# Designs tried in a protein design run: designed miniproteins, single chains, continued (4). Part 95

Each design is a single chain, and the fold is of that chain. pLDDT is the mean over its residues in the fold that is shown.

## One batch from the design tools (miniprotein)

Design m15294
Fold by ESMFold2-Fast:
Structure m15294 (fold): chain A 70 residues (1-70)
Amino acid sequence: VDDLRRRMDDLGRQVSSLDSQRDSLTSQRNASTDPSVAAALDSQVSSLDSQRDSLADEFGGLADEYARAE
């Protein structure tokens, strides 16, 4: 079960990293007065949201394995 816990911890850190990047991009977007720059930042935020959803799904799968291994 330790291996599954370590994988879950690693995914959690990746999610935290994506959340930090998303916050940074959102701050840049809110500070931007250029609509083209704002649109590009919005696109990057959407990409990060998609990556976060994928990691959350993988985390759920590992959590199920961990529950079965107990």
Scores: mean pLDDT 80

Design m15295
Fold by ESMFold2-Fast:
Structure m15295 (fold): chain A 71 residues (1-71)
Amino acid sequence: MEISEETLLTLNRYLEIGNLKASDLLTPSPDLEQPIMVVQKFFGLEVTGELDPETEAAVKVFVARLKELGL
């Protein structure tokens, strides 16, 4: 999956506005359906609103990339 720095920063800003951390997306919660759908759209995945294995892998990559940037 391709993730540019611009995409990563845009997604992180979206989550910050909702008072969420990227790692929070790995916690099962009904309140995370919309944030998960947004992540799925940015990564070009099927928009299900569910934390499926492909979405979980994408979120883990996103979290790792944010940590590399000190976020």
Scores: mean pLDDT 77

Design m15296
Fold by ESMFold2-Fast:
Structure m15296 (fold): chain A 82 residues (1-82)
Amino acid sequence: MSSLSPEAQEALLEASMALLRLGVYVAIKKQRPELAEELDKKIEEERERIRRAAEAAIAALDRSNPVAAAEAAALESTLAAL
């Protein structure tokens, strides 16, 4: 079964939804560059949602579980790359 607590699962679901919205806004920006300024604000908002959701997931993971520890390390690496 998943190593994720319900809290970590909810946080990762929110991050997934934010990532999908980010992709949509990036695609619209490429097709409609005249909207770039407004879309850049929305893109930054979604990036911050991803960051906060990932931080919440990391905090909720039990690092004594090797799988959860690996998931936390992967999320920390992803946040460092943002």
Scores: mean pLDDT 76

Design m15297
Fold by ESMFold2-Fast:
Structure m15297 (fold): chain A 107 residues (1-107)
Amino acid sequence: SEEEQLLENLHKTLDKDGDGKISLEEFKAFLEEAAKKLNPKTEEEKKQLEALIGEAIERAKAADKDKDGVLDLEELREFILQLTDRSLAALGKTNPDLANLVALLQS
């Protein structure tokens, strides 16, 4: 699927040492770049995306039981999907481009 290819490409790009783990900092940077690509046009939309990114990072930190600052592929996939669903529900009504991009990520 396009979603699976996106997740695999993301994992390979962020996994610098090839051990199947991604740093929280790389994960955060990806989410921030994804938010920029969604092109939020209002200050409210930008703040909503920033809050959603912050929530995703906090959930990722909570799931990191070893507190080693890395995410495995399954943790990354779950949090991206959670962010996608929330973005669709919260932002899709304010920006149709956001809804379309989020729907593509679920495909």
Scores: mean pLDDT 62

Design m15298
Fold by ESMFold2-Fast:
Structure m15298 (fold): chain A 110 residues (1-110)
Amino acid sequence: EVKKKIAEIIEKAAEEIKKSKTAKEAGEIAIRAGQEVSDLSEDPAVRERSTLVVMLGQVTILSAEKMSDKEIIKAKGELLRGLGDVASLVDEELSKKIYELSKKLFEEAE
């Protein structure tokens, strides 16, 4: 099922973003995942949200060199929230897990 493949791509990307050491790495992971999901899905809502993840990843890379450590953590949180928004359309439990990871990163950045 296409939804299962999309969920697997998103779960892998979320784990890689969590482990990434730089905003550039996190942004590149988000772009790759968003493009792969968009290519697999004919659902307009999935394609729209995955495109927003790609755009957010691009913005993150453009700003990466100017980011403080706290800003990097916040950027990773925003990327995870974007992946969670895509996951909510294919796997509710995965979406909830990714949103919880995003929330923890925002709390760490405060």
Scores: mean pLDDT 88

Design m15299
Fold by ESMFold2-Fast:
Structure m15299 (fold): chain A 97 residues (1-97)
Amino acid sequence: MQRLLSVLEALATLFAYRGDVGSALRMIGIQLDLEWGFLSEDQAKAQVKEILKRDLGLTDEEVDKLLKGDISVWEEIAKRLGLTEEQIKKIIDKLKS
């Protein structure tokens, strides 16, 4: 549970840095629904995968690695998406919290 919550916070931050406020708010909504028991962990992961594949063009393998908190994959994807080094550092710090 805690890792998925940290991943959702990191994804909300990533979408906000990209100016995609709508997707950032969806990530926050999924996090709240998961914390309050309105979504199972598997349901939350399925919704996140759909959003990341549609909005960021990620593969199933990349999404699975992001959900596991693979720091190297997070750094590669954030850099590919055009985030600054400072933005990437803030996202990685959230994943490690």
Scores: mean pLDDT 85

Design m15300
Fold by ESMFold2-Fast:
Structure m15300 (fold): chain A 75 residues (1-75)
Amino acid sequence: KIPSSVMSTFFSQFMDQYTQQQMQNPNIDDWPIDQQKQMVVQIVDDVASSTGQLSSSQTQYMIDNFVSNIDNFYS
């Protein structure tokens, strides 16, 4: 299990990266869902690598959660 404090920190850093991507790509909402998912996976990997706080399995758990949120948004 990932501690809630680590989850909160990761989410904050993810949102900063995601916001930067939205600012750089104003048509991001028009991207195919698979391309949006690929971007989310890349951001999660970048944040996990830069912080060094997550194991490979914990990083995958975060990817699964963020990708699930995209599916829910488009459902």
Scores: mean pLDDT 73

Design m15301
Fold by ESMFold2-Fast:
Structure m15301 (fold): chain A 83 residues (1-83)
Amino acid sequence: DELLKLDERIIEEFKKALELAQQGKFEEARKVAEEAIEKLTKEIEKLKKKAEEKGDEETVKKLDLMKEALESVVKPTALKAGE
């Protein structure tokens, strides 16, 4: 399952960032998280293209949601109060 492999990689990268943060290495944790999110976003785009070619609409929708979630972490565009 391509989604399970992607989920496993996301967990491992954020676990690494969390461990750095718990050690007080906040700048290193931020860099690891930001780099991981950028790489994972590109990987999601590649998986989405493959899913579209296979006609797997359910996987495409799941990948779209994952991409939006990751982009929200990298670019929080809260221009309005409460959003």
Scores: mean pLDDT 70

Design m15302
Fold by ESMFold2-Fast:
Structure m15302 (fold): chain A 110 residues (1-110)
Amino acid sequence: SKLEEAAKKFVDFLASRIKSGKGWKLLIPKDPEKVLSEFLERAGVSEALKSAILKAVKENEKILEGLATPLLGILNSGYTSEQLKEMLRRMIQESPLSASEKALLLSHLD
């Protein structure tokens, strides 16, 4: 699937940003997958994009743990669904993906 390929590249980009970061392991959520799922649901992403992202992160547990901690912080900060969607839009736009891959991912945020 072109959507799964674009989602994988986006997750790989997010992983590259986390890989150089020093995280506090003591702050890892008890259920990292649940935190990511709740973020994507509150941001109002399509079920297809949510499924594709969850599939991509499940292939690398360290990426999931690295994403879940900052996402839990965002969820606990009282951001609206529209603000969470704008954060995702900006992350996609800042990624090194092709224009067509960015457009495909962004179409699943409407």
Scores: mean pLDDT 78

Design m15303
Fold by ESMFold2-Fast:
Structure m15303 (fold): chain A 62 residues (1-62)
Amino acid sequence: MRLSIENLEGILKVAEDLGMSEKTINGIRESIKENITDVSEIAKRTGLSPSAISNLRKLSLL
């Protein structure tokens, strides 16, 4: 699954609002900066599961 950069920006905001780890927040920021949209690659960089990333995206749409 691939995400848009706009989806990643929404995920970043939710992760910051939830007080997630610096590793997770930095992994999302680096993914945005480097235009990394593949969920599996983002999962490796953030330490999150693909399901967790999908759930953060759903929260960002609320």
Scores: mean pLDDT 80

Design m15304
Fold by ESMFold2-Fast:
Parts: structure tokens; sequence; C-alpha cells
Structure m15304 (fold): chain A 74 residues (1-74)
């Protein structure tokens, strides 16, 4: 079940990357990012998110403008 924390992480990611939220689940978020967003920008934002929300792990896949973020909560 999606939690309030998952929604907060998704909203924070969308705001930081200028992205559209496509899907939110427990530990998985799918986003449509602007075409000019780079892997380096994504990595930097995910490092900030990991620290802010005390996540154990965070990883991503970026294919075109489709970003899928997977994370593990403490």
Amino acid sequence: KVTELDKKIAEDLAKKLGAKILFVSNGVIALEVPEDVTEEQVRKVLEEIKKKYNLKDISFSLVGNRLVVNYVKE
C-alpha cells in the first residue's frame, strides 16, 4: 500500500526535477522528466532525497524521459 512518505518523496522528486509523476507505489516511483534532464542531475537529486528521508538505498533507471526510482526505507 502507498504510504504518505512515498507521496512526499514523489512530490519532492517531481519538484526538484520539473517532472510529472506517472506512478507511486511503496518503494517505487515512475516519473516523466524533461528531455534535457541528465543522469548527473538525477544522481544529485537522489543523493539529496536519500539523505533527507534517511533511506537505506536508492537506485534509478533513466530511459529517454522515463525515470523509475527504486528505494529502500530504513
Scores: mean pLDDT 86

Design m15305
Fold by ESMFold2-Fast:
Structure m15305 (fold): chain A 77 residues (1-77)
Amino acid sequence: SRAEAERYYEEGLRLAAEGRYAEAARKFGDALDLEPDNLRIQAEYYRAASRVFEEAGALGSAALLRRQSEALEAQIA
């Protein structure tokens, strides 16, 4: 449901603000299972995933995911 997707999205934003990027990405993924075409949730998911790869030292993968998030944000604006 939209309300359930919104709840997961808000939980993801809180976790990301706390630096808990792997958990944030999981919550954004749960929201996307409910609303797969939601560009705002997709952008936050790729941003959180980029941070996970960055913390793991996979800088190239992190840069690609960050670029995907930025492209999605540009479509929303």
Scores: mean pLDDT 88

Design m15306
Fold by ESMFold2-Fast:
Structure m15306 (fold): chain A 88 residues (1-88)
Amino acid sequence: SLEELRELLERTIELGEERREELLKSKTPESVERIKAELPPLVEELLNDESVSKEEKILGLEVALRFAEILGLEEEAKYVREKIEELK
């Protein structure tokens, strides 16, 4: 599922502001809790992927950060921000 993760991250980077409106419209407590549970493992998988460049990891993490911020996932946003800082 590393290939699926890469495709998801590439598409997510391309979606920009339009994805924000979609996420806000489809936001439910259940969807938020699912994303909250799935985001840290996906971030860890990205960070441990040796085929992904440092620049690609930073871009993927910045996209993850945007989703966490849009959904109000403060702890997840903090976690992703710290991982971005570690890579720079």
Scores: mean pLDDT 72

Design m15307
Fold by ESMFold2-Fast:
Parts: sequence; C-alpha cells; structure tokens
Structure m15307 (fold): chain A 93 residues (1-93)
Amino acid sequence: SVEELVERLEKVREALRKADLSQFSEEERKRLAEQLRAAARWLEEMGFPELAEVVREMADVVANPPPGSADPLVPLKELEEVLEEAIRLHEEL
C-alpha cells in the first residue's frame, strides 16, 4: 500500500540523517540531491504525491547533511527497493 511505502521512506529519511554523508564530496551530494528531486517529480507524475514529499525531504538532507556516522549505502539500497515497489504498484493500477 502507499501508506506502507510512505512509512518505509520516512525510515530511509531518518537513516540518511544519521548517515555519514560527509564521505561524499559536495559535488557528489549535489548530484544525489538532484537525482532525488528527479525521482520525487517522477513519483508525483505517477500519482504518489505523498512519496514525492518524503523523497524531496531526503534531497534536502543530502544537500545539507547533519553530522552522522552510519553507512549511507544501507538507506540508499532501501530507497531503491521502495522505488521499485512504487513502480509495481503503479503498474497494477
């Protein structure tokens, strides 16, 4: 359901806030933020504005990261899985 995907994305957003995003350069973080904004626009066009809102918030976290020490690859992998599930959900409509 959309509600389950929103909850999963909110957990990804919180995990990104705790992640060591400083290991990426400013250029890499800017690129990732732009990719996240593009993904949010895509989700909105698919009819998932609630998912788009959370992904835009992730872009803001990546662009201006708080101090963190966790592995950023863990939440990024979960983000990929949620986006794949959103595609499947859209295809079922």
Scores: mean pLDDT 84

Design m15308
Fold by ESMFold2-Fast:
Structure m15308 (fold): chain A 67 residues (1-67)
Amino acid sequence: SMEEIKKLQEDLKELGYYDGEIDGVFDDKLKEAVKKFQEKHGLKVDGVFDDKARSRLEEDLQIKRRI
């Protein structure tokens, strides 16, 4: 949904993977940010943000926010 995409944009932006607008649109720039995140974490680089990628992203956010 648009809200899920906005959350993904915001979270990836907080971690430095995405620098685009928070518009709720899954464009090529957001797909590239997802692939960059997947590559950094040794996940399958397919641009599909699955539950495993979401769990790893939430873990990174918790670490960043506790510093």
Scores: mean pLDDT 84

Design m15309
Fold by ESMFold2-Fast:
Structure m15309 (fold): chain A 89 residues (1-89)
Amino acid sequence: GERILRLIALALEAIGILIEAKQLLKKSKNPEAIKLAEEAIKLAEKALELIREVLATGEDPTEEQLAEAEALVKEAREKLKEAEKIIKE
């Protein structure tokens, strides 16, 4: 189903955010950037937990489940982008 493929794509995006945020934490000493990266990690982990639970059902995800996962991944990406801007400025 189209929805299951979208959910898998969101999982891959969340994993990418986790990798990038964890790399930022290793390199940055800026407290604001660290805080934003930690917030991005928490949001990405929440998205992955939701995605795992949905995939475990073996059923196609609902529109509501997709919207929730998408919102969490979007917020995580926005937090990471803000952290990256701080360390580049």
Scores: mean pLDDT 88

Design m15310
Fold by ESMFold2-Fast:
Structure m15310 (fold): chain A 59 residues (1-59)
Amino acid sequence: MKKREEEIVERMAEAIRNKDWGALQAAVQELAELLADLPKEERQARLIKLVTEAQKRAA
């Protein structure tokens, strides 16, 4: 995982733990922008994987 992706995943996990909807939305938007240069299919697969990772870390 790239360092920037790791940072965003950690912030998503923290937002989930804190039930901070605003922080979660901001982190998801940053992740989508970071992945914008990828082909659509690759971008969607990567986004799903990283969001799932954040959910696991929040548990």
Scores: mean pLDDT 80

Design m15311
Fold by ESMFold2-Fast:
Structure m15311 (fold): chain A 61 residues (1-61)
Amino acid sequence: MASPALREAGAAGAREGLAAAPGDGQAAKTHWYRAALEEDPEAADHSADAAATYGVILAGG
């Protein structure tokens, strides 16, 4: 994977991670965050590290 593809993969993984926990009151907060990333795809690129980290945090703790 090249850098841009790797960056997008990380952001997509985080979005899927956020979507994996819908249904709770706290999930509503992650929902708005995911919606914000979808509205502004550039934000996902700028926060690729954060997006990937959120995916790991959501999955690991």
Scores: mean pLDDT 53

Design m15312
Fold by ESMFold2-Fast:
Structure m15312 (fold): chain A 76 residues (1-76)
Amino acid sequence: TVPFFEDPALLEAAVALARAIKAGDEAAALRHLQTFLDLGGDPRDRRVFAKGLVEDARAAGLERLAAWAEEVLASL
């Protein structure tokens, strides 16, 4: 599940990330994730985002994306 964002650029990046996850395109998902992080920047927001992302990434078989989210949760 992708959280709601008021910033149109963050929303666009989050929607693109969600579509890439649903399509099973890990390379596209990682690119859109990088864009999302470049726009947001707050480590606390990253933790909240990572909690929602890990299940969706695992369900789609995107192990690199899931590992990133788990590392964020473990490092905070």
Scores: mean pLDDT 72

Design m15313
Fold by ESMFold2-Fast:
Structure m15313 (fold): chain A 93 residues (1-93)
Amino acid sequence: MLSEEEREEVRKTLQEIIDKYESKLSEEEKKLVKEAGELMREMARFAGLSEEEQELAGLAGEATVIKLIEDGVSNEEIRERLERARALLEAAK
């Protein structure tokens, strides 16, 4: 649905959000952000999406976890959600 130009702008916007908040994150929160990015990239790969779309999915996952942290969702709740999503992905294989 997005053009190549629109896709690159979305990628830049997501990366800017991540970079802006990275310095404010604890080590545990940084780990959750990275785990979300890895999970979303794997899900996109499993769905047969391009490498470019896999990267966008990863960045979207990272930005989403940053927003959950900003909204006051606990690290434990975020971890549980990621573990649940991982289990669903493994069950789908």
Scores: mean pLDDT 80

Design m15314
Fold by ESMFold2-Fast:
Structure m15314 (fold): chain A 83 residues (1-83)
Amino acid sequence: MEKERLGILAMVRALTGLVALDMGEYDAAVQSFTGAAELAEKAGYPKAAELFRQAVDAAQSGDRETAKELALEAIKVLNEEAK
């Protein structure tokens, strides 16, 4: 199913972004969370997509803790919406 596939890809991108944040690689985290937001939106998960966009903004500002919390909440919302 395309929606399920896009949701899984969004989750993989988000996890990649979280690893990048942990490594201090903010540019990589921004790219990963941007990809996660696009995939979540295409999958029909607008709440998760919005949280990933907020995580992008936080990562761009260098706010690692806020970006991490927003990305984790987005993953949680994505998982709940996929049920």
Scores: mean pLDDT 83

Design m15315
Fold by ESMFold2-Fast:
Structure m15315 (fold): chain A 62 residues (1-62)
Amino acid sequence: STMVPASVAAEALKEIGMDIAAEILEDLAKEGMQVDLEDLLNSDELTEEQKKKLKEKIEKLL
């Protein structure tokens, strides 16, 4: 399982227009939390296109 800093995931979500999800992860980032990339990409709230863009953005930020 690939763990990603919540700050990186938040920035990627913001770039694809998922502002509410990004705000939640920004709060987790203040606590030094990490998120599982696979769990994030399997969210029912994301379209297949958004999942692809999110993965690409996270990979570029790492």
Scores: mean pLDDT 80

Design m15316
Fold by ESMFold2-Fast:
Structure m15316 (fold): chain A 80 residues (1-80)
Amino acid sequence: SMREDLIRGLEAAHEVLHGGLHTMAHHLAERIREGIIDDVLLQQVIYLSELAVKEAKKKGKPDLAEDAERGIRAAKELLK
């Protein structure tokens, strides 16, 4: 589902990003689990997941890059 793709993308971001971005990814995933999804949150998912794709590729973690890319696609679809 698109909701599961958003959460997995944020979990990938939480794993590969550090500091405030790491914490933000966890916080956004919890909000989605609670049923809170709005356009601001979806834009934040895209932002973090795009950073996660770049970082996962640098670290040689293609599965995490794929999870983040699926999260970006789901967020963009929900913003239409």
Scores: mean pLDDT 90

Design m15317
Fold by ESMFold2-Fast:
Structure m15317 (fold): chain A 81 residues (1-81)
Amino acid sequence: MMEELAREADALYLEAQRAFEEGKYEEAIELYERAKELLERLRRLAEETIEDPEEKARLLAGLEKQIKLLEEKIEEAKKKL
């Protein structure tokens, strides 16, 4: 489940990047928002299921960084509208 969510989020991110490059900013925003939602779900699952504190901390730090990047990409795309 967590691996599937991460893979789906990555796929949506790549689609959003292509839409952004093509000037389809509204479409890019929708795709970035969907990717962010999946990463937020993945973060919640990681908090609930990962027992090892170090592994959990590393994964959560990575997810926080990715979520922040998506928020920045969404704002960048909104400025282009």
Scores: mean pLDDT 85

Design m15318
Fold by ESMFold2-Fast:
Structure m15318 (fold): chain A 96 residues (1-96)
Amino acid sequence: SIEELLKQATEELDKLIEEARKGEDLEKIGERLNQLVQTVLSDLIKALPPEKQKKLQEAVAKLGEKLYEALKNNDGKLLAEALEELKKELVKLSAP
């Protein structure tokens, strides 16, 4: 279900946010994020109604831009902020 996919995505994002804030390996976090995008987030996008699908696609695109910037500048705080913004959008998408 959409609700189950949203829970899986938010749980994985919480782990990535914690690691980014601790200053752990940002490249490894990026690899795990790419796996999340290709699996759970891809399935979620396909399952969402068109309006919510568009919002999630926009949020994922913004995260991609911020991930590139964070990796280039070794900025774990920027990455954590971008991940938290994606999580906020996922929580909004779970609302009725």
Scores: mean pLDDT 83

Design m15319
Fold by ESMFold2-Fast:
Structure m15319 (fold): chain A 67 residues (1-67)
Amino acid sequence: TPVQMVLRARRLIQQGKYDQALAMFRAAIDAAPHDPRVIRMIDDIIAATTNPAVRRQLSAMRARARA
């Protein structure tokens, strides 16, 4: 499910596998672009991340889903 994809992507971020994590976030958003649960989980991850490049790319992906 898209929710499981977001959870796996968060684990990939914790492992430093940023490219794989971002690809999985994109796939989750593409599968459920207007799912409020997926959007909320991504917002929570953006708020928690300290990596500016990851934060910027996730914020851009989230903006497309909400626009």
Scores: mean pLDDT 78

Design m15320
Fold by ESMFold2-Fast:
Structure m15320 (fold): chain A 95 residues (1-95)
Amino acid sequence: MEKVKELIEKAEEKVKEAMKILVEKLGEEKALELLRELAPLGEELVKRAEKAKSLEEAFALQAEYYRRVADYLEPIVPEAAEKFREAAKLLEEIV
C-alpha cells in the first residue's frame, strides 16, 4: 500500500476506535444523540474539502474537522477525543 493510503486507513481505524469508546461509555442512545450534535460541525468542512484544489488542502480540512470533534468530546469522553486527535495527526502527515 502507498504511504498516503496507509495513513488514511490508520486515521479511519482511530475514528472507529473513538466510536466504540463512545458507545461503551455513553450507551447507544446517548452516543447517537452526540453524533447528531456533531454532524453540523463537520458538514461545512466536508463540503469545503470537496471543493479543495489539492489533496493536501482536502486532508488539512478533514484534520481540522477531527480536531474540532476532539475539542467537543474532551469534556464528555476524553478517551474518544484522544482518538480523534490521533486521526488528525495521521492526516496532517500527508504530503
Scores: mean pLDDT 80

Design m15321
Fold by ESMFold2-Fast:
Structure m15321 (fold): chain A 65 residues (1-65)
Amino acid sequence: MSDEELLELGKRKQKSILEGSKINPELARKELREAGFSDEEIEAILSGKASDEILIKLGEATLKS
């Protein structure tokens, strides 16, 4: 899968996580930690400020599910 496809998956996953975090932010943080994200990466995702590198990593994590 290309970096562009992973970035698109990551952006979609981030949007889904942001919607879910409005209901249960603790669960969103727990799931991201279990997927191997650092606290800094988790805060970037939850604030909608994730870099392309973090979004690609998020897309890769989606493929493992």
Scores: mean pLDDT 80

Design m15322
Fold by ESMFold2-Fast:
Structure m15322 (fold): chain A 97 residues (1-97)
Amino acid sequence: GGIFKAYLNNLPILGLTDPAKVKEAIELAKEENAGILFVEDNPEVVKQAQKEIERKNLDIQIVTVPEGQLEAVLSNPEKLQKLVQEKTGLKGKVTIP
C-alpha cells in the first residue's frame, strides 16, 4: 500500500498515495527504472520527493495532481495517459496491472 504502479507502454509509472512513503517510492522507482512519479501538489510532499530524487541522482519527472484527486487520477487510465502526455510529452497507452 501507499505506492501505486502503472505502465506507459512498457515504462513504469509510480504514484505516491501515502506521502510518508517518499523514500520507498523513490527507491522503487530506481529498482523499476520508472521515469515518472505522480504526487499530490502538496508543496511539502513535492519538496521531499525532489530532494530524494536529487540525493540519489535519478532522472524522475514529478507530475503533480491537485490534493484529494490523486487516487481518482491513478485509477483512471485515460486520465493518467492524458496527464503524462501533457506534463512529459510522452505518448502511449497506460495500463494498470
Scores: mean pLDDT 85

Design m15323
Fold by ESMFold2-Fast:
Structure m15323 (fold): chain A 79 residues (1-79)
Amino acid sequence: KAAEAEKQADLWEKKAEEYKSKGDDKLAEGYQRLSDLNKRLAEAIKAGDQDEVKKLRKELTKEIGRIIRVIGDKLDEEL
């Protein structure tokens, strides 16, 4: 639970840094938001705050959807 959220936070933080170094600020910001949300989720799980966990999981789903749209838009421009 919390350990998995912490692992996901680390993964997305690394992706954010990778895309920032490539000059892709839009994707870097998106991946950084996923990292931040997963860090908050891990804290909420450790605290036993079920309402906050539910809220953060909804925000994660929404943010993943935004990133997928950004990638789709870039692919459309590339094609």
Scores: mean pLDDT 79

Design m15324
Fold by ESMFold2-Fast:
Structure m15324 (fold): chain A 72 residues (1-72)
Amino acid sequence: DELLKEAEKKEEESKKYLEKGEELHKKGQELLAKGEEYREKGIELDAEGGMYYMYGSSLRIESESLRRKAEK
């Protein structure tokens, strides 16, 4: 079942990207809270976390689409 294999792969990748996004977002927020010396680095990490969230969410949608196709 090729569609289920692709869905599983994208679901696994989605989890990895969402986990990385959450980790980077948390680190970014912590650096921003530490004040001006860390502000620039905090903003960069927060933005990078957002990118991982976006990629992870896209992969999740693709995985759900593939699972629905496998059911039909």
Scores: mean pLDDT 82

Design m15325
Fold by ESMFold2-Fast:
Structure m15325 (fold): chain A 82 residues (1-82)
Amino acid sequence: MLEELRRLGEELIEAMRAGDFEKALEYAKKLADAIPDPLLATQLLFLTLAEITDVEFGEISPEEAAERLREAVEEALAAVEA
């Protein structure tokens, strides 16, 4: 259900913004499990891990990571709706 996917996406983004990477990864896995397209689901997981890595190495802020991930989540949800 798209409403549930949107909720999981927002929880993922909020966890990332808060710097709670354990919660962010948990929500990313739940969202990926709910996405019917396995390629799209895998790409979302890899993007989440890449953003966490960039924050951990000091390349970007958690806020920047959250905004980048928001774009990816919105793109994934749009593909599911199409």
Scores: mean pLDDT 81

Design m15326
Fold by ESMFold2-Fast:
Structure m15326 (fold): chain A 95 residues (1-95)
Amino acid sequence: MDIEKLKEAFNKAVKTGSPYILGILNVFDKDQDGTLGDFEIQYMLDYMNSDVFKERSPKAFAFMDLNGDGKIDEDEFLTMIEVLKRKDGSEVVLP
């Protein structure tokens, strides 16, 4: 898994000002510097693949797990970022 690629994609999405991306940033940005580092991206991926996230947010997990293999991989994470960064908050809530 290419953490540097995921970090670059996420931090570029933050600069678009998408409310969905900013919501994710606010949860995982522990030092409140407005960006996610390698550790924070890894922690987010580990959390999204945890039983806790699957139990607490099963619909969100199912939305991101596009191939249905029970894991969120690099391609699924990048697809989520691309979808969310293009939403301006006027669209329907994620299924």
Scores: mean pLDDT 69

Design m15327
Fold by ESMFold2-Fast:
Structure m15327 (fold): chain A 55 residues (1-55)
Amino acid sequence: SEEEMKLIEELNREVAAEVARYRAEHPDWTRQELVDYALELTRKKLAEIDKKLAE
């Protein structure tokens, strides 16, 4: 739906911003560690969206 698309767009922006922040704060992390973090963060935020849409 339109609402789901907007929430997904917001999620993508939030994840990108948070990953960028973590890259700056953890310059010692490998690319794989950053990818793993991004995937975990995305899963958590998707679960939050699912809960909001179920309301």
Scores: mean pLDDT 79

Design m15328
Fold by ESMFold2-Fast:
Structure m15328 (fold): chain A 77 residues (1-77)
Amino acid sequence: MEEKLKKAEEYAKSLEPELKEQEKLAREAYENKDEELIKKLKLELGEKQIELAEIYDSPEAREKKKEYEKLIEEIKK
């Protein structure tokens, strides 16, 4: 059990900088009204967050996964 938690934590830490960078870029794109960049960043961020949530597999992570799946669905508009 401890090994599984350590693996999940290490993987999450490796993704955190990338996810934070993507969120920052998405916010900047919103400020600049760059719709194409917004869609691209939202899709990439959503996919990474879903993957992270699957690794954690906690109730909170499952809820976050649903939120990001909905966000990706909205990008499809």
Scores: mean pLDDT 70

